# Ledger of designs, part 61: designed miniproteins, single chains, continued (4)

Each design is a single chain, and the fold is of that chain. pLDDT is the mean over its residues in the fold that is shown.

## One batch from the design tools (miniprotein)

Design m14106
Fold by ESMFold2-Fast:
Structure m14106 (fold): chain A 77 residues (1-77)
Amino acid sequence: MDVLSVQVRPTLQLKGLGEVTVLQAYRFSLPEPLYALDVEIDGKVYSTLAYVDEQGNITSGPVTFVGADEKLLGIPV
């Protein structure tokens, strides 16, 4: 993964979970603004892939989070 200095919102609103904190954002070297995001949900760190616009909003459909224990969470955006 490539690290890029592009702003992602420090918090995100997710359906059913409310506000979550974005810890890290890594942009892939692709034409599309695809990011790997590390987020904190209920005191646990989860990794996900999402498309993010220039304002730091998630623009892709459902986002899947992978927990630190490798459990997958399917969370609608």
Scores: mean pLDDT 59

Design m14107
Fold by ESMFold2-Fast:
Structure m14107 (fold): chain A 87 residues (1-87)
Amino acid sequence: SAVDERVAALVATLRATYSPEELRALARGELAYVQSHPELFSEEEIAALRAALARMEAPGASEEEILDAVTEMVRTIARARARRAAE
């Protein structure tokens, strides 16, 4: 889908641009934004983002696990935005 193509492109850019520590900082910022706008995101979407961030911040998380969690966060946010645009 166009959403999945945009997600893949964004994740590739994030991977090339940021360290794992910087990705965690960006993820914390995105979750803080989402939590401050509960009218724009479902409870299930917020829970998925919280779970993904928890995996990124887990002690001993590998680079692959961090990138998988980043992909899930980016996809969740992109799909939420696409859902609202269709309303």
Scores: mean pLDDT 84

Design m14108
Fold by ESMFold2-Fast:
Structure m14108 (fold): chain A 80 residues (1-80)
Amino acid sequence: SSMEELAKKQIERLELLEEKTREYIERGDVLSAEVFLLAMGGEVYVLERMAEKYNDKELLEIAEEYRKRLEELREEVKKV
């Protein structure tokens, strides 16, 4: 379905943004890490709104997991 295709693309973007954020944290590049973390935050928000709009419980659980990872990464950036 169009919803499944859109959700899949959103999750793929989040995976890439998480990977890039972690790479910049490991390098000690705080500014780049913060930029990618902001982008990740926006994409998590989109995924949460999609889950709510389509009342998709599985997508909601995925969105909650990415929200948790986002918050953990925000704390990691503060420690660099």
Scores: mean pLDDT 86

Design m14109
Fold by ESMFold2-Fast:
Structure m14109 (fold): chain A 103 residues (1-103)
Amino acid sequence: SAAVEETRELLARLEAGEISPLEAAERLVEIALRAVEAGDEAAFREVLALVSEAGLDFRAQGRTEAADALLRAAEIAGGMAEAVRAGELSVEEALARAREALA
């Protein structure tokens, strides 16, 4: 899955310090919600699982900013998924709300 591969690449970049936790969180929400928009529920579930697992791993390492950003990204994407699926929110509108929630 393209969404799963993008998620793995983005998490690797976060581990390497190549992107900020906030930028990673925003992009991960977009990847997850684009999977929902495409009707790819399997990719959506895999992306959320990877993000949550990475967030817990960063927390175990004491990387609190990265952990908090990833776990909040999973929470936000999970919370908005139904509205995107139902066509009540565009991905662009959901991302605007996600950026406000992550700030």
Scores: mean pLDDT 89

Design m14110
Fold by ESMFold2-Fast:
Parts: structure tokens; sequence; C-alpha cells
Structure m14110 (fold): chain A 84 residues (1-84)
């Protein structure tokens, strides 16, 4: 099952130009998730959204409306500490 926050994140990344807007970006979406896992110290870095990745996305959803915009991402980066 696809988590709604993950769908919103992928749409936002495509809008920012990190993913192509042509609908053929399964591997690019996976690489974006790997980048998040690497940036926030989540293991394993495999591009599969596990419980920790979903918890991080839920934390980034500041207003808890089931959508992630660039402000949510910026707030998450500023407030979530990196771990070893």
Amino acid sequence: ATHPLLVSLNEMLAEFGFLPADGVYDERAREAIKSLELMFGLKPVDGVPDAKALELLARMDIDKDGKIDWRDIMAGIMTFPFEN
C-alpha cells in the first residue's frame, strides 16, 4: 500500500524538478527516498519507505493535513536532528 504522505512528497519533488514530470520516474522516486534516508541517517538506505521513513514523513507534515509542501520539508530539516 502507498502511504499518502509519500505520494505528496513525490509530487512535490517532481514539481521542484528533482523528478521528471513525464510519469516515468519509479527509479527516481526510489533515489529520492534513498536521499532522504541518507540525509536523516535512516538504515537501510534501500529506497523502500519503512516505519522510520514514514514516521519522518509524518513529522514533516507540520499541519497534519496529509500533504507535504516545501515549507514542511524545510521545517523538518531545521528541527529534526541528524543521528549517527
Scores: mean pLDDT 55

Design m14111
Fold by ESMFold2-Fast:
Structure m14111 (fold): chain A 79 residues (1-79)
Amino acid sequence: MDEELNKRLAELERLLRELATVASPAEVRAAMQQAQAIGQLALAYQNAQTPQQKLQLAEQLLAAIDAFTRWVEERLAAL
């Protein structure tokens, strides 16, 4: 889980660095909103007290990272 999560985060970080070189102010704001949502899920995951809650939040966190990565890839492809 953690190894896969770290790999996906590293790829997202790479794509975000690429996007930052070409992003409009509107795209920067949209990226910040998605990053905030992922941050809230990550905090909820760390604070989860049961294995069931941790699993559910981990799934939501991975889905949010995948959606954000897809959004960044679409922005880069639109150039």
Scores: mean pLDDT 79

Design m14112
Fold by ESMFold2-Fast:
Structure m14112 (fold): chain A 68 residues (1-68)
Amino acid sequence: SLSSDELAAARALKEAGASDELVRAFIAKMRTMPREVGVRVAREINELVLAGRHDAAIELAKRTLASE
């Protein structure tokens, strides 16, 4: 199951204007990452969206998808 931080980040990305495809891909990527790394990225996305930095949050999600 996804953590509350990961679920909040998915919702925040959608509110920031991310496509449903990007949100689904981000959720799938979080499931494959070490828990500590996934939660850290999720918290950073949430903080960016709360600060109104919507483009930065979307770019962080895209960079996370591009990482191995």
Scores: mean pLDDT 82

Design m14113
Fold by ESMFold2-Fast:
Structure m14113 (fold): chain A 81 residues (1-81)
Amino acid sequence: SPSQQQVNKFNLIVGVTIGIMELILTIAKRTKSLSKEEVEEQLEKLRNTTLAYIKEKYPELYDEAKARLDREIKKVMEEVS
């Protein structure tokens, strides 16, 4: 089982990644400078980089990270349209 310190660091990493995804959505909606395809590409890069790190450092929390990031990407892609 992960320690409380590991859980806290995990939540910070995933939370920051979600915050960046929400910032990308805000920029796309406000500026109209990012296409839906460009938004999707940036979200997938953030997801893949974060999940690779979580798989290596916090493998017990990988499935939870994947579920949270996939949920956020779905939300952002529905709102950017």
Scores: mean pLDDT 88

Design m14114
Fold by ESMFold2-Fast:
Structure m14114 (fold): chain A 94 residues (1-94)
Amino acid sequence: MKIEIKEVDGVPVVLVELDAEPTEEQRKEINKAIAEASKKYGKEPIVVALLPEVTPEQEARLRAEGFDAVLPKDASEEEIRKKVREVIEKLKKQ
């Protein structure tokens, strides 16, 4: 598992590269990264999962676990930024 903290349009993003569904231990590390990003930026981060394969079932499961978006591992930086912007717009409407 690899975790990166990035920023898109002033919003912190926690990007998590996964080979499969995260274990309890991996979820604790993800939650720690979320807390660190939240503290550093003073706002809740957008959490994005990157998987080798994305199925509707995996996306629904990960969203239920607190992920805002799920993308394939081969997604470009532009595709990741586009998806993050879509999530930001959706959150603004709530």
Scores: mean pLDDT 80

Design m14115
Fold by ESMFold2-Fast:
Structure m14115 (fold): chain A 83 residues (1-83)
Amino acid sequence: MKVQKREFSEEEKELLKEIAELLSKLEKREVPLEVLEWIAQGNKLDIEELKEIVELLKKGYSFTEILLYLVTKDLEEALKLLK
């Protein structure tokens, strides 16, 4: 795509697929990859943030908690959210 929107690398696409699989298990429903791409694009999530989402989902944090942590992170707020 030749637009000002972020283009996802192969690594980012693999991370988004892993997040979709983890969320589908947690929510007991299919989470479409397109929805996660939309969220990642809207929040300007980079590779490191996508890796952190995967790690936090595996640790049992909810997707909403993880998004709040990544979008509103300053040091004190991030520490409170991770607890």
Scores: mean pLDDT 68

Design m14116
Fold by ESMFold2-Fast:
Structure m14116 (fold): chain A 91 residues (1-91)
Amino acid sequence: LEEEAKKLLEQAKAGVDSPEIKEIAKEVQEIFKEFAEKVDPDYEKGKKQFAELLKEKLGISEEDAKKIIEEDEEIEEKILVKIIEEILKKK
């Protein structure tokens, strides 16, 4: 499932136009909008709230959430993969 999510993200980056990619992009946008509405604009508080949302919405462990937020410079890519993975699980 994670491998499938990564493949879809790579196809989207390559500009592949398909109904599946369009649907996933729409759902990703909605999830990011929900996250943005729930996090504090204060950097330190926002980071903690975002890590909590990753745990609650995407099932990411506390350790993995901390790694994504604080140790991984490619945070957006990892978050996108996990969001796509959760979208695929619902289908």
Scores: mean pLDDT 66

Design m14117
Fold by ESMFold2-Fast:
Structure m14117 (fold): chain A 79 residues (1-79)
Amino acid sequence: SRKEAIAARLAAALRAAGFPEAAVRAAVDTLMSSDDPLASIGDIVRAALDALGLDGRAPNPPERALRVERLVGQAVTST
């Protein structure tokens, strides 16, 4: 399905960027729970960053937040 293809791209991109499985799982779960992936980009980004914050026990640096936003945006908007 379209969602499964987007989820696979998102998971692969986050893993390739070195993000932990907790962030990958949070992003994918949020995507799969959404009826509209484009409308849910912000929710997917937030879920991944929340998981990263919990695992690292430190606030996410702005550069990492921007990387997550880019990866999620690209995975969701690519046809």
Scores: mean pLDDT 75

Design m14118
Fold by ESMFold2-Fast:
Structure m14118 (fold): chain A 80 residues (1-80)
Amino acid sequence: SELAEMEELLRQHVAQLIALLRRLDQEDPARARELIRRLVAVMRGVLGEPAEEVEVSLDRAEQLLRQAAQRVIAEMKKAA
């Protein structure tokens, strides 16, 4: 089904983004940290979580991105 194909593409794009962030962290850790900080703040806002005392890490960014992707998938299923 087209919905299943869109879900798989979304998961693949999230995995690709995480891989690129990991590569950036190896090449330019300061820039990676700033991008991860901004991404974490945006994702927490999308998920409705409080922003205070957020640990800024690539693992946290991956967790939040996967949670946001799951929320998008759930909304897509409601629309189908």
Scores: mean pLDDT 74

Design m14119
Fold by ESMFold2-Fast:
Order: C-alpha cells, then sequence, then structure tokens
Structure m14119 (fold): chain A 81 residues (1-81)
C-alpha cells in the first residue's frame, strides 16, 4: 500500500541520515543493498524498486544534505500518488 511504501522510505531515510554522518558513499551503498533486498523479498514492487534505485544513483552524485532533500521530495511524491 502507499502507507507501507512511505514507511519503508522513512526508514531508509533514517538509516541513510545516520550512516551518512560518517561515510556518505557507504551510506548510499547500504541503502542500495536494502532496496535490492526489499525487492527480492517481494516487499516492494519491481517498478518501485527501479524508481528508488534511480534515486539512489542520483544520491551518489549529491552531498549528504542534497541527498536527504531528494529523499524527502521522493517521499512527498509517493504520498501524492
Amino acid sequence: SKEDYVNILESLKTVFEELAKTDHERAVRHVERMVRHLQREGVISEEFAERLLELVREMRKKSAEEALEAMDQFIEEVRKE
């Protein structure tokens, strides 16, 4: 459901925010691994996982602060669907 996806995104954001304080690149890789795991377990759809992996790819190119802003925008977008 939409609520389940928003909750997953909020959880991923929390993990990213904590890890990015020490190592931004490793934080991005960790979130990528979590997304792939959620897709493999069938918790998120393949389409949603692909959208989220595109976000993760952009987060790699951004600062930690900009990456968090991008995650917030993505969460808001999902809430409006």
Scores: mean pLDDT 86

Design m14120
Fold by ESMFold2-Fast:
Structure m14120 (fold): chain A 61 residues (1-61)
Amino acid sequence: SAEDDAKERELLARIVELVLAGHSLEEVLAAAREMADALGFSEAQKEAMLAFARSLWEARQ
């Protein structure tokens, strides 16, 4: 779980970087889905990551 927690934090950090770099919502969500799928994240974890990505992207506006 510590390894999974570290991977989750890394993915969330990358989502933050993509949003702050000015990527579109579609690009951020696509990247988040691809990364979560590659790491074998559960559906609930993917949903949480996508919700975070949307909220962060909206907050930048």
Scores: mean pLDDT 80

Design m14121
Fold by ESMFold2-Fast:
Structure m14121 (fold): chain A 69 residues (1-69)
Amino acid sequence: SSAERKEILREIGEILRLMGDGLLLQLAERVGIERLPAASQAHLERLRREGKVEKVLEEAEKRGLKFAK
């Protein structure tokens, strides 16, 4: 049904957002924030200012979204 499709797309959007935020945080840890594009640095600064970093990392870890060691 259209309702099921809408819910799936919403969940995909949430996963993509979380994946992007989680990967940016992990990449900043691995390579240093100063090596990221300016837009990515600004986005991470916003997440830190809003106190969302810990929640993003927790949710990304719960979903298995981590760099290979």
Scores: mean pLDDT 72

Design m14122
Fold by ESMFold2-Fast:
Structure m14122 (fold): chain A 71 residues (1-71)
Amino acid sequence: MNEEMMEYSKKSVEESKKGNGEETYEYLMKSYEIDKESAMMGSTISIKISKEKKYEESIKKSEEVKKEIEK
């Protein structure tokens, strides 16, 4: 059950590692619908990974979701 709550958050992180900004956004939003904390964790990790890889689109999309969760 706890693993299923984080499934979309984990998928968003995997997509961010590949530089797939749109897919990262879609999975983070699905995570947000299920569990806000999992979405916050996924967005934070995706932003960090995308910045390390310099994937500009993935950074922007992940930051958009994190800002939505925080507001």
Scores: mean pLDDT 74

Design m14123
Fold by ESMFold2-Fast:
Structure m14123 (fold): chain A 52 residues (1-52)
Amino acid sequence: SLEKDRQISVLQARYLALSSESYLYQSLGQFDLAQQYQEQAREIQQKIKELE
């Protein structure tokens, strides 16, 4: 459905943002924060799979 496709697009954008934050914090040596953002990104990936 168009609504599902729209939801997937929004979640994909959120995934990319969270992954970027994770890499930024890794580069700053903030490994705990990097892991938190990576876990949030994984949760978003799970939601995308549930909608597909």
Scores: mean pLDDT 87

Design m14124
Fold by ESMFold2-Fast:
Structure m14124 (fold): chain A 78 residues (1-78)
Amino acid sequence: SREQEALRAATELAEALERGDEEGAQRALERLRSLLPPDVADQVATLARKNADASRAGDFESSKRYAQEIADLVRQAV
């Protein structure tokens, strides 16, 4: 489904950002923008960056919260 594809793209974006994989992050972002309205894709990308930052810091409570916010945005947009 489009929801599952968008959630996967958001997860791939966060993971690529956490690793510092610029090419992977760009590919995931382009996929996300093809699946969601531009404003929603940008909001999800912002949350994915916050999720990556929280994960790198070991703040798993914030990481979980951002992942949930991404899921809620994607579900509402598709």
Scores: mean pLDDT 85

Design m14125
Fold by ESMFold2-Fast:
Structure m14125 (fold): chain A 72 residues (1-72)
Amino acid sequence: VQGLLQWIKEKLEQISKASREEQIKLLREVHDKVAEEVGDDTASQIVRVIAEALRTGDLQGGIERIAQLLQS
């Protein structure tokens, strides 16, 4: 799990600048990576948090919630 939060932050920045099609692809990459490391339920929650952060523009709040879900 080392570096997973930093990797998610980098992916979230890429997703925020990407086209809709590329956003879907990047969200799948985040889900698969997180599911592999911490499990499918946590991965699904993180993807929902990212989608909501992108929709509302609250990227910082999204990152804070993701950190809580990962227990740092």
Scores: mean pLDDT 80

Design m14126
Fold by ESMFold2-Fast:
Formats: C-alpha cells, structure tokens, sequence
Structure m14126 (fold): chain A 89 residues (1-89)
C-alpha cells in the first residue's frame, strides 16, 4: 500500500511540475518522465492498482493546461487501459 501511494504521489508531482513549465522542452521532458514511470508501474501493478492509477491520471488530465502534459497523460491512460484489458483476459 505505502509503496503504491508513494509512486502515485511521485507521478502526480512530476505531472504538476510539467504543467507549470513555461519552457516547452522542459514540459515535454517531464511529461516523458511521467509516461516512463507509468509504464514501469504497469509492469508490476495488479489490476486494482492499475485502475486506481487510471482514475488518478484521468483527474490529472482534466486539471492539466499544458499541451505536452495533456498528450503525455493521454498516452499513459491508453497504456493503462490496454494493460488492464490484457490482465482481465
């Protein structure tokens, strides 16, 4: 539980940091870091943890204003939806 909550917080912090960037290159770099963390998490997490992360990313996407961050969140959401579908087969 605590490790999962720490990973969620880390992803949230990176997404918010990216959304605050005025430099497009830094925003893209932080968005890419968030996507990579989501991918790593998706390899280890169970279905319940993946569904919780998916809901968190959907919330973050609604709050995001930076286009690079929005694109990164869309990619992460698609990746998690695909992974959840694979595990439920």
Amino acid sequence: MKKFEEQLKKIEEIVKKGDEQTDPAEAVNLAAQAVDLVRQFAEEANVDELEKLLEKLKELRKEATNPAVKIGLEASITLLESRIKQLKR
Scores: mean pLDDT 80

Design m14127
Fold by ESMFold2-Fast:
Structure m14127 (fold): chain A 100 residues (1-100)
Amino acid sequence: SKTDKLIEDLKSFVKSLNLSENEFNLFEEILESLRDNPFAAAQLVLGFVASTLIVEKWSDEEFDEALKKFLEVVKKHFSEEEVKEIEEMVEELKRIREKL
């Protein structure tokens, strides 16, 4: 299904970040629990990934690159309106990081 491809692409994105096994397993459980609501799955993955990168003190460049890769997955699977909403969330998360 289209949702299966989204979930696989989101899992591949999270794996590409080389996060700990425990963090990856939690993300995978969240994605599977939201299979019937793919937009909410993307929103929660974004929030969880962004918070993890901030806590682990990733550089601004690594943080921006990770969010850029996330947006590439989103643009592949969602409508223009859904993409715009997620892009606005990404910009807000970048502003939050700058205050830390």
Scores: mean pLDDT 78

Design m14128
Fold by ESMFold2-Fast:
Structure m14128 (fold): chain A 94 residues (1-94)
Amino acid sequence: AELPRDPVTGMSAEQLRALHAWLGIELPDVSPVQAVAQIVGELYKKIVEIVKEAKSKEEAKKKIKEFFDSMPEMPESLRKHFELVAEEMIENMK
């Protein structure tokens, strides 16, 4: 299905499908807003898992960088937002 770009994230239907496949989630085919919300939620979960599993702040930073580097094409603003979220989580590590 060919969909217009998401008004919140600017993602195309192709970018949404690529992110959906990369995250391994099943999205509804009727609502782009719900699809984006689910992708955002799964990205947050993956970041939390990586930070929690890391043995040090340095390992967490490396793993988060590798995670974002493996990500399909996405808007820079959305990527930067999650990079900041990850940085905050890493700074709060024991």
Scores: mean pLDDT 69

Design m14129
Fold by ESMFold2-Fast:
Structure m14129 (fold): chain A 91 residues (1-91)
Amino acid sequence: MTPIELAKQQLEEAKKAKNEGDYEKFYDSVVRAIALASSIWPENPEFAAEILNELAKLMGLDVEVTPDSPPRYRGEVVRKIVFKAMEKVKK
């Protein structure tokens, strides 16, 4: 399985876990999808940006990442996604 296929799989697992109310699995899948997107970025920044945008949309965030987005902005979007996912797991 390619990193691209793994990233898509983690995104789908995150969607499923959210629908099932399994927020611990949801958080794990979101973090894995982010890690995979980061690893894909140097070879396929367009696809990596699409994964981050889908994760942001899943979190209800109205943000857009492009292949040309600077690392600081990408890090800010990642931080917002992780923070929203953590809010779902928090007691």
Scores: mean pLDDT 81

Design m14130
Fold by ESMFold2-Fast:
Structure m14130 (fold): chain A 107 residues (1-107)
Amino acid sequence: SKFEKVNRLVKFLELVLTGEIPPDAKNLEEAFERLVELHERMQELYSKMPEDKLAGRPKPLPEGASLLEKARIAVENLEKWFESARPDSELREEVRALRELVEELER
């Protein structure tokens, strides 16, 4: 259950980082299907980017890392993005919830 929630949130964050999901998406099944598709697309996009163009971008999730480690890095990336962009949205609360879940799973 907790690992499934973390995996879904990591994929959700990857969608947010690519800018393809509307921040008000509330259909869980549709969001999950988009999460699965865009997780693969996000990994492909990051793998094709030259290293010099990664400066200032969110750090890509490490290949072969645990879901918990990927969730931690994804949260850190989103927190940095929120500090620069200052979005007041449901996404900020989702990032906070993900942070709390990561901290709970690290116990």
Scores: mean pLDDT 52

Design m14131
Fold by ESMFold2-Fast:
Structure m14131 (fold): chain A 55 residues (1-55)
Amino acid sequence: MEIAVIDPSLFKTKEEKEKFVEEVRRIAREYRDGSITREQAAKRVNELKKKLDEK
């Protein structure tokens, strides 16, 4: 699975965008450290995208 790129237009505020970037960075670090699999990283990113759509 691919780690998706997200469109900045989905963010309501600069703070939400920074929060999302921080979460994605955390997921990327855990993936690089081998703490999570590629599939787990992709799933977490998809869940973050769904939360943005629900807001």
Scores: mean pLDDT 69

Design m14132
Fold by ESMFold2-Fast:
Structure m14132 (fold): chain A 74 residues (1-74)
Amino acid sequence: SLLEEYERLALELLERLGLPEEAREELRRVMAATRRKYEEEPSEEFRKRLEQTIEALRRALEEGKLEEELEPLP
């Protein structure tokens, strides 16, 4: 499912950033709750937004540009 793809990409991102196990566990818990809610009341707009977010996340991982977005400008 799209949520499972998003979760996998997000976990890969956290692993690349070297975040602690607690952050990874918390992400998994949040994603599980989100998946339950989506399965109960799926919407077409939510699905499209999720698909766009997955594509953006994939691109950020390929280019490493996620660090640029997190950097505050002086």
Scores: mean pLDDT 68

Design m14133
Fold by ESMFold2-Fast:
Parts: structure tokens; C-alpha cells; sequence
Structure m14133 (fold): chain A 73 residues (1-73)
């Protein structure tokens, strides 16, 4: 089975970081479903940069998406 660039160890580590940030938001009292939606948006945001092996841009976009979500609450 061929693994796309977005399924590299770097992508797995970024997903783990996003999940950790989501748990922190839940600990702050944000509703689980809203945090889960924000996590989904962050995952989509970094998918495209990872196709081009640009994990730094992917991480930045994911972080920005979560920050914008927090401000919208």
C-alpha cells in the first residue's frame, strides 16, 4: 500500500499535537462538539501543504485555525 506524504511520521506528529490542543480547549470549558469541529478544520487546513512536503506551513495553518476558532467562541 502506497502512503501519501500527508501520512508520514511528520503528519502523525502534527495530528497528535492538534489532538493535544483540542484537549486543552476542552479543559478550558469549551463544548466538545465545537472543539471537535475546530480540530477537523485544522486537519483539513494542513492536508494540502503536507502533499507538498511542507510540514512547517501545515503546522502554522493548523495552529492558526485553532486560534481563530477560540476567538470565535
Amino acid sequence: HMRPLRNTPEAQELLAEIDKRAEELKKKGYPDFEVDLARGVAVLAFAVPLIYDDYETARELARKALEEFEKSL
Scores: mean pLDDT 66

Design m14134
Fold by ESMFold2-Fast:
Structure m14134 (fold): chain A 119 residues (1-119)
Amino acid sequence: DEEIKNLTEEEIKELEKILKDESAPIVERFRAADILIKTGDEKYAQIIADFLKKVLEESKYINEIQQALVLLKEAVEIFEDISPFLPLIPILEKLLKDKDPSIQKLAKEALEALKEKLE
C-alpha cells in the first residue's frame, strides 16, 4: 500500500496510541494493528501481540476473532522475531475446537505459520 510508504512519524505515533487505547473503537484498533504490522518494524510486535491476545481471549464476536486471526498470521509472516506471539499458541490450540468452522480454519492457519517460523 502506497499509504504505508508515506507514513510520517506523527501518523505512526497516532496509530500506536490508538492500538494501546482500550476505549478506542475496535475497528480503529484493527486498522492501527494492520498498518503497524505492514511497517515490519519489530518494535511494534509486542503491542500487536498484546492486542491480538486480548481480542482472542475476550471477544464474543466471530468477526472480531476472525480479524484477529488474519492479522496474527500476517504479523507472523512479516516479523522476523515471532517470540512476542508465542504466548498465543495455547489460545490458537483452543480455537481449533471452536464452534465456528471459519475460526477453526483461521486458527489452524495461524498456528501452522507460527510453527513453520520456529523450524
Scores: mean pLDDT 88

Design m14135
Fold by ESMFold2-Fast:
Structure m14135 (fold): chain A 113 residues (1-113)
Amino acid sequence: TRAKLEQLKERLLLRVHQFHIELLALRNESVETIKEEVRVHLEELKKIIGEISSYLNGDNKRKLEQVFEELEKALEEKLESITDPKQLAEALIEVLNEKTLRILQIVDAELSS
C-alpha cells in the first residue's frame, strides 16, 4: 500500500515533468498542437490520479479529486482564452506547477499518516 503510493507519486512526478518539458518544446508551434498534447497528458495524469485516489480514504481522497478537477478546469480555461502559443504554454506551465504542488502536499500527508 505505502510502497505502491510512493511508486505512484514517482510516476506522477515523471509525467508532470514530461508534460512541462513538452509544453516548453511546443511554445513556438500552433495552439492546435498544444491542445492535442494537453489532451494526451491530462488523460495519462487522470489515470495516475485515479490510481493514487484508490489508496486514499476520506478527506485526502476528496481533496485530491477536487484539486485535479480544478487543474482540468484551469487548463481548459487557458486553452479557450489564450490564442498566442508562447503565452498559452507559459500559462499552462504556471497552472500545472501550482496544482501539482497542491497534489503532492495531499499525497505526502497520506504517506506521513
Scores: mean pLDDT 87

Design m14136
Fold by ESMFold2-Fast:
Structure m14136 (fold): chain A 84 residues (1-84)
Amino acid sequence: STELASQVLILGGELMQKADDETAKEVGDLAHRVLGSLSISDERQRLLRISDLAERLAELAEKSGDKELAKKLREISEQARKLA
């Protein structure tokens, strides 16, 4: 789960560099929530939270026109859900 959270944060950082100011703020808020997920002691709940946050970041990436980044984030979301 820590590795998946780290991947989401890296991809979120890439999205922030490419996105407009409004989208970058939303990405920053979601990144803070990803960091917060690491404090969840229940591994299943942590993975489900990472999955949800990765999917939300994928939606923002798609709206920003970055379909490749959106696909990578959705793959992480699916992986987290399968591990939960």
Scores: mean pLDDT 85

Design m14137
Fold by ESMFold2-Fast:
Structure m14137 (fold): chain A 81 residues (1-81)
Amino acid sequence: SMEETILGIKFTIIDDTHVRVEGDGELGGNVVKALEIFKKKYPQIKNIELVGSDSVGYGGGGKSLSKIRSLGFNVVKVTNG
């Protein structure tokens, strides 16, 4: 697997269509911006696993998840970090 860090967010490329994204407790803030940068480098990778803390999380009603999906990503898994 290939790893890359963008804006302090860790990206682990699992395969040609899948990436794991690990924020150090900051899923809501920098992850959306990091994903915009990642999408430009790897436009074929659309399936995303999110790892992070639900306490710092998604805001009410999964607000960050809606933004991530609007970038064209398929959120296939969410885990508490």
Scores: mean pLDDT 73

Design m14138
Fold by ESMFold2-Fast:
Structure m14138 (fold): chain A 81 residues (1-81)
Amino acid sequence: DVEEILRALERYERLVEEARERARNGIRISPEEAEKLSEELTELVDTIVAGYRALDDSPLDPRTTGDEFLARVREAVARAA
């Protein structure tokens, strides 16, 4: 579902940006908070990967970085929408 992939992408990007903003403001996250964030980000990545594979059966370039991967997923979603 294209909308599910898009929502997962938006949530992933929001969580990452919120974490960066907290760091910029000198707010330290606890190990417990970091663990929960890691778990949620992992679930979102799994959703994004599964959704991307449903849109495009082409294998991802093994050298694709995280940012490049997210950009490719957004492009695939845009093409499918």
Scores: mean pLDDT 70

Design m14139
Fold by ESMFold2-Fast:
Structure m14139 (fold): chain A 59 residues (1-59)
Amino acid sequence: KKKQEEVAKEIGEKLNEIGDGLDKYLKGKKLLKNPKSEEELKEGEELLKEGEKVLGAEP
């Protein structure tokens, strides 16, 4: 039965997705703030774009 527990489970899944996006966003920002190489700069930009996509529209 759809109880508040199922709603909490769905919220948990959304939180996991947001957490993944936030993690990528933060990693991207860190790499862009302290890039030790051009490779890290590129990875930082990719992670930032992925995080922004997952977190939704807040560019």
Scores: mean pLDDT 74

Design m14140
Fold by ESMFold2-Fast:
Structure m14140 (fold): chain A 92 residues (1-92)
Amino acid sequence: VSQQVLLALQQLADRFPDIIKLARKAGMDPLTVTESLNRLMGAALKAIENGDTQTAQQLTQLISDLLTAVDNGDAEKVKSLLLEMDRLSQSI
């Protein structure tokens, strides 16, 4: 579980420039997006540290959905997923 989550976070980090570029197309501020992505990574690591495998799996699924939206060039979906991830991260 932890290895799969860490791999997902590494893939997320590698795709930061693509995520930010698409979020900008959807009208999002790059700094705000960067802060949200960093908060998400922190929340995922904290969920692993706390043994909250359910939350870690939910975050991993959202990361997968986000990367799929990036690959599809779906700027509106990227924006929607980033807002949902930020809300979830704040609850952890």
Scores: mean pLDDT 80

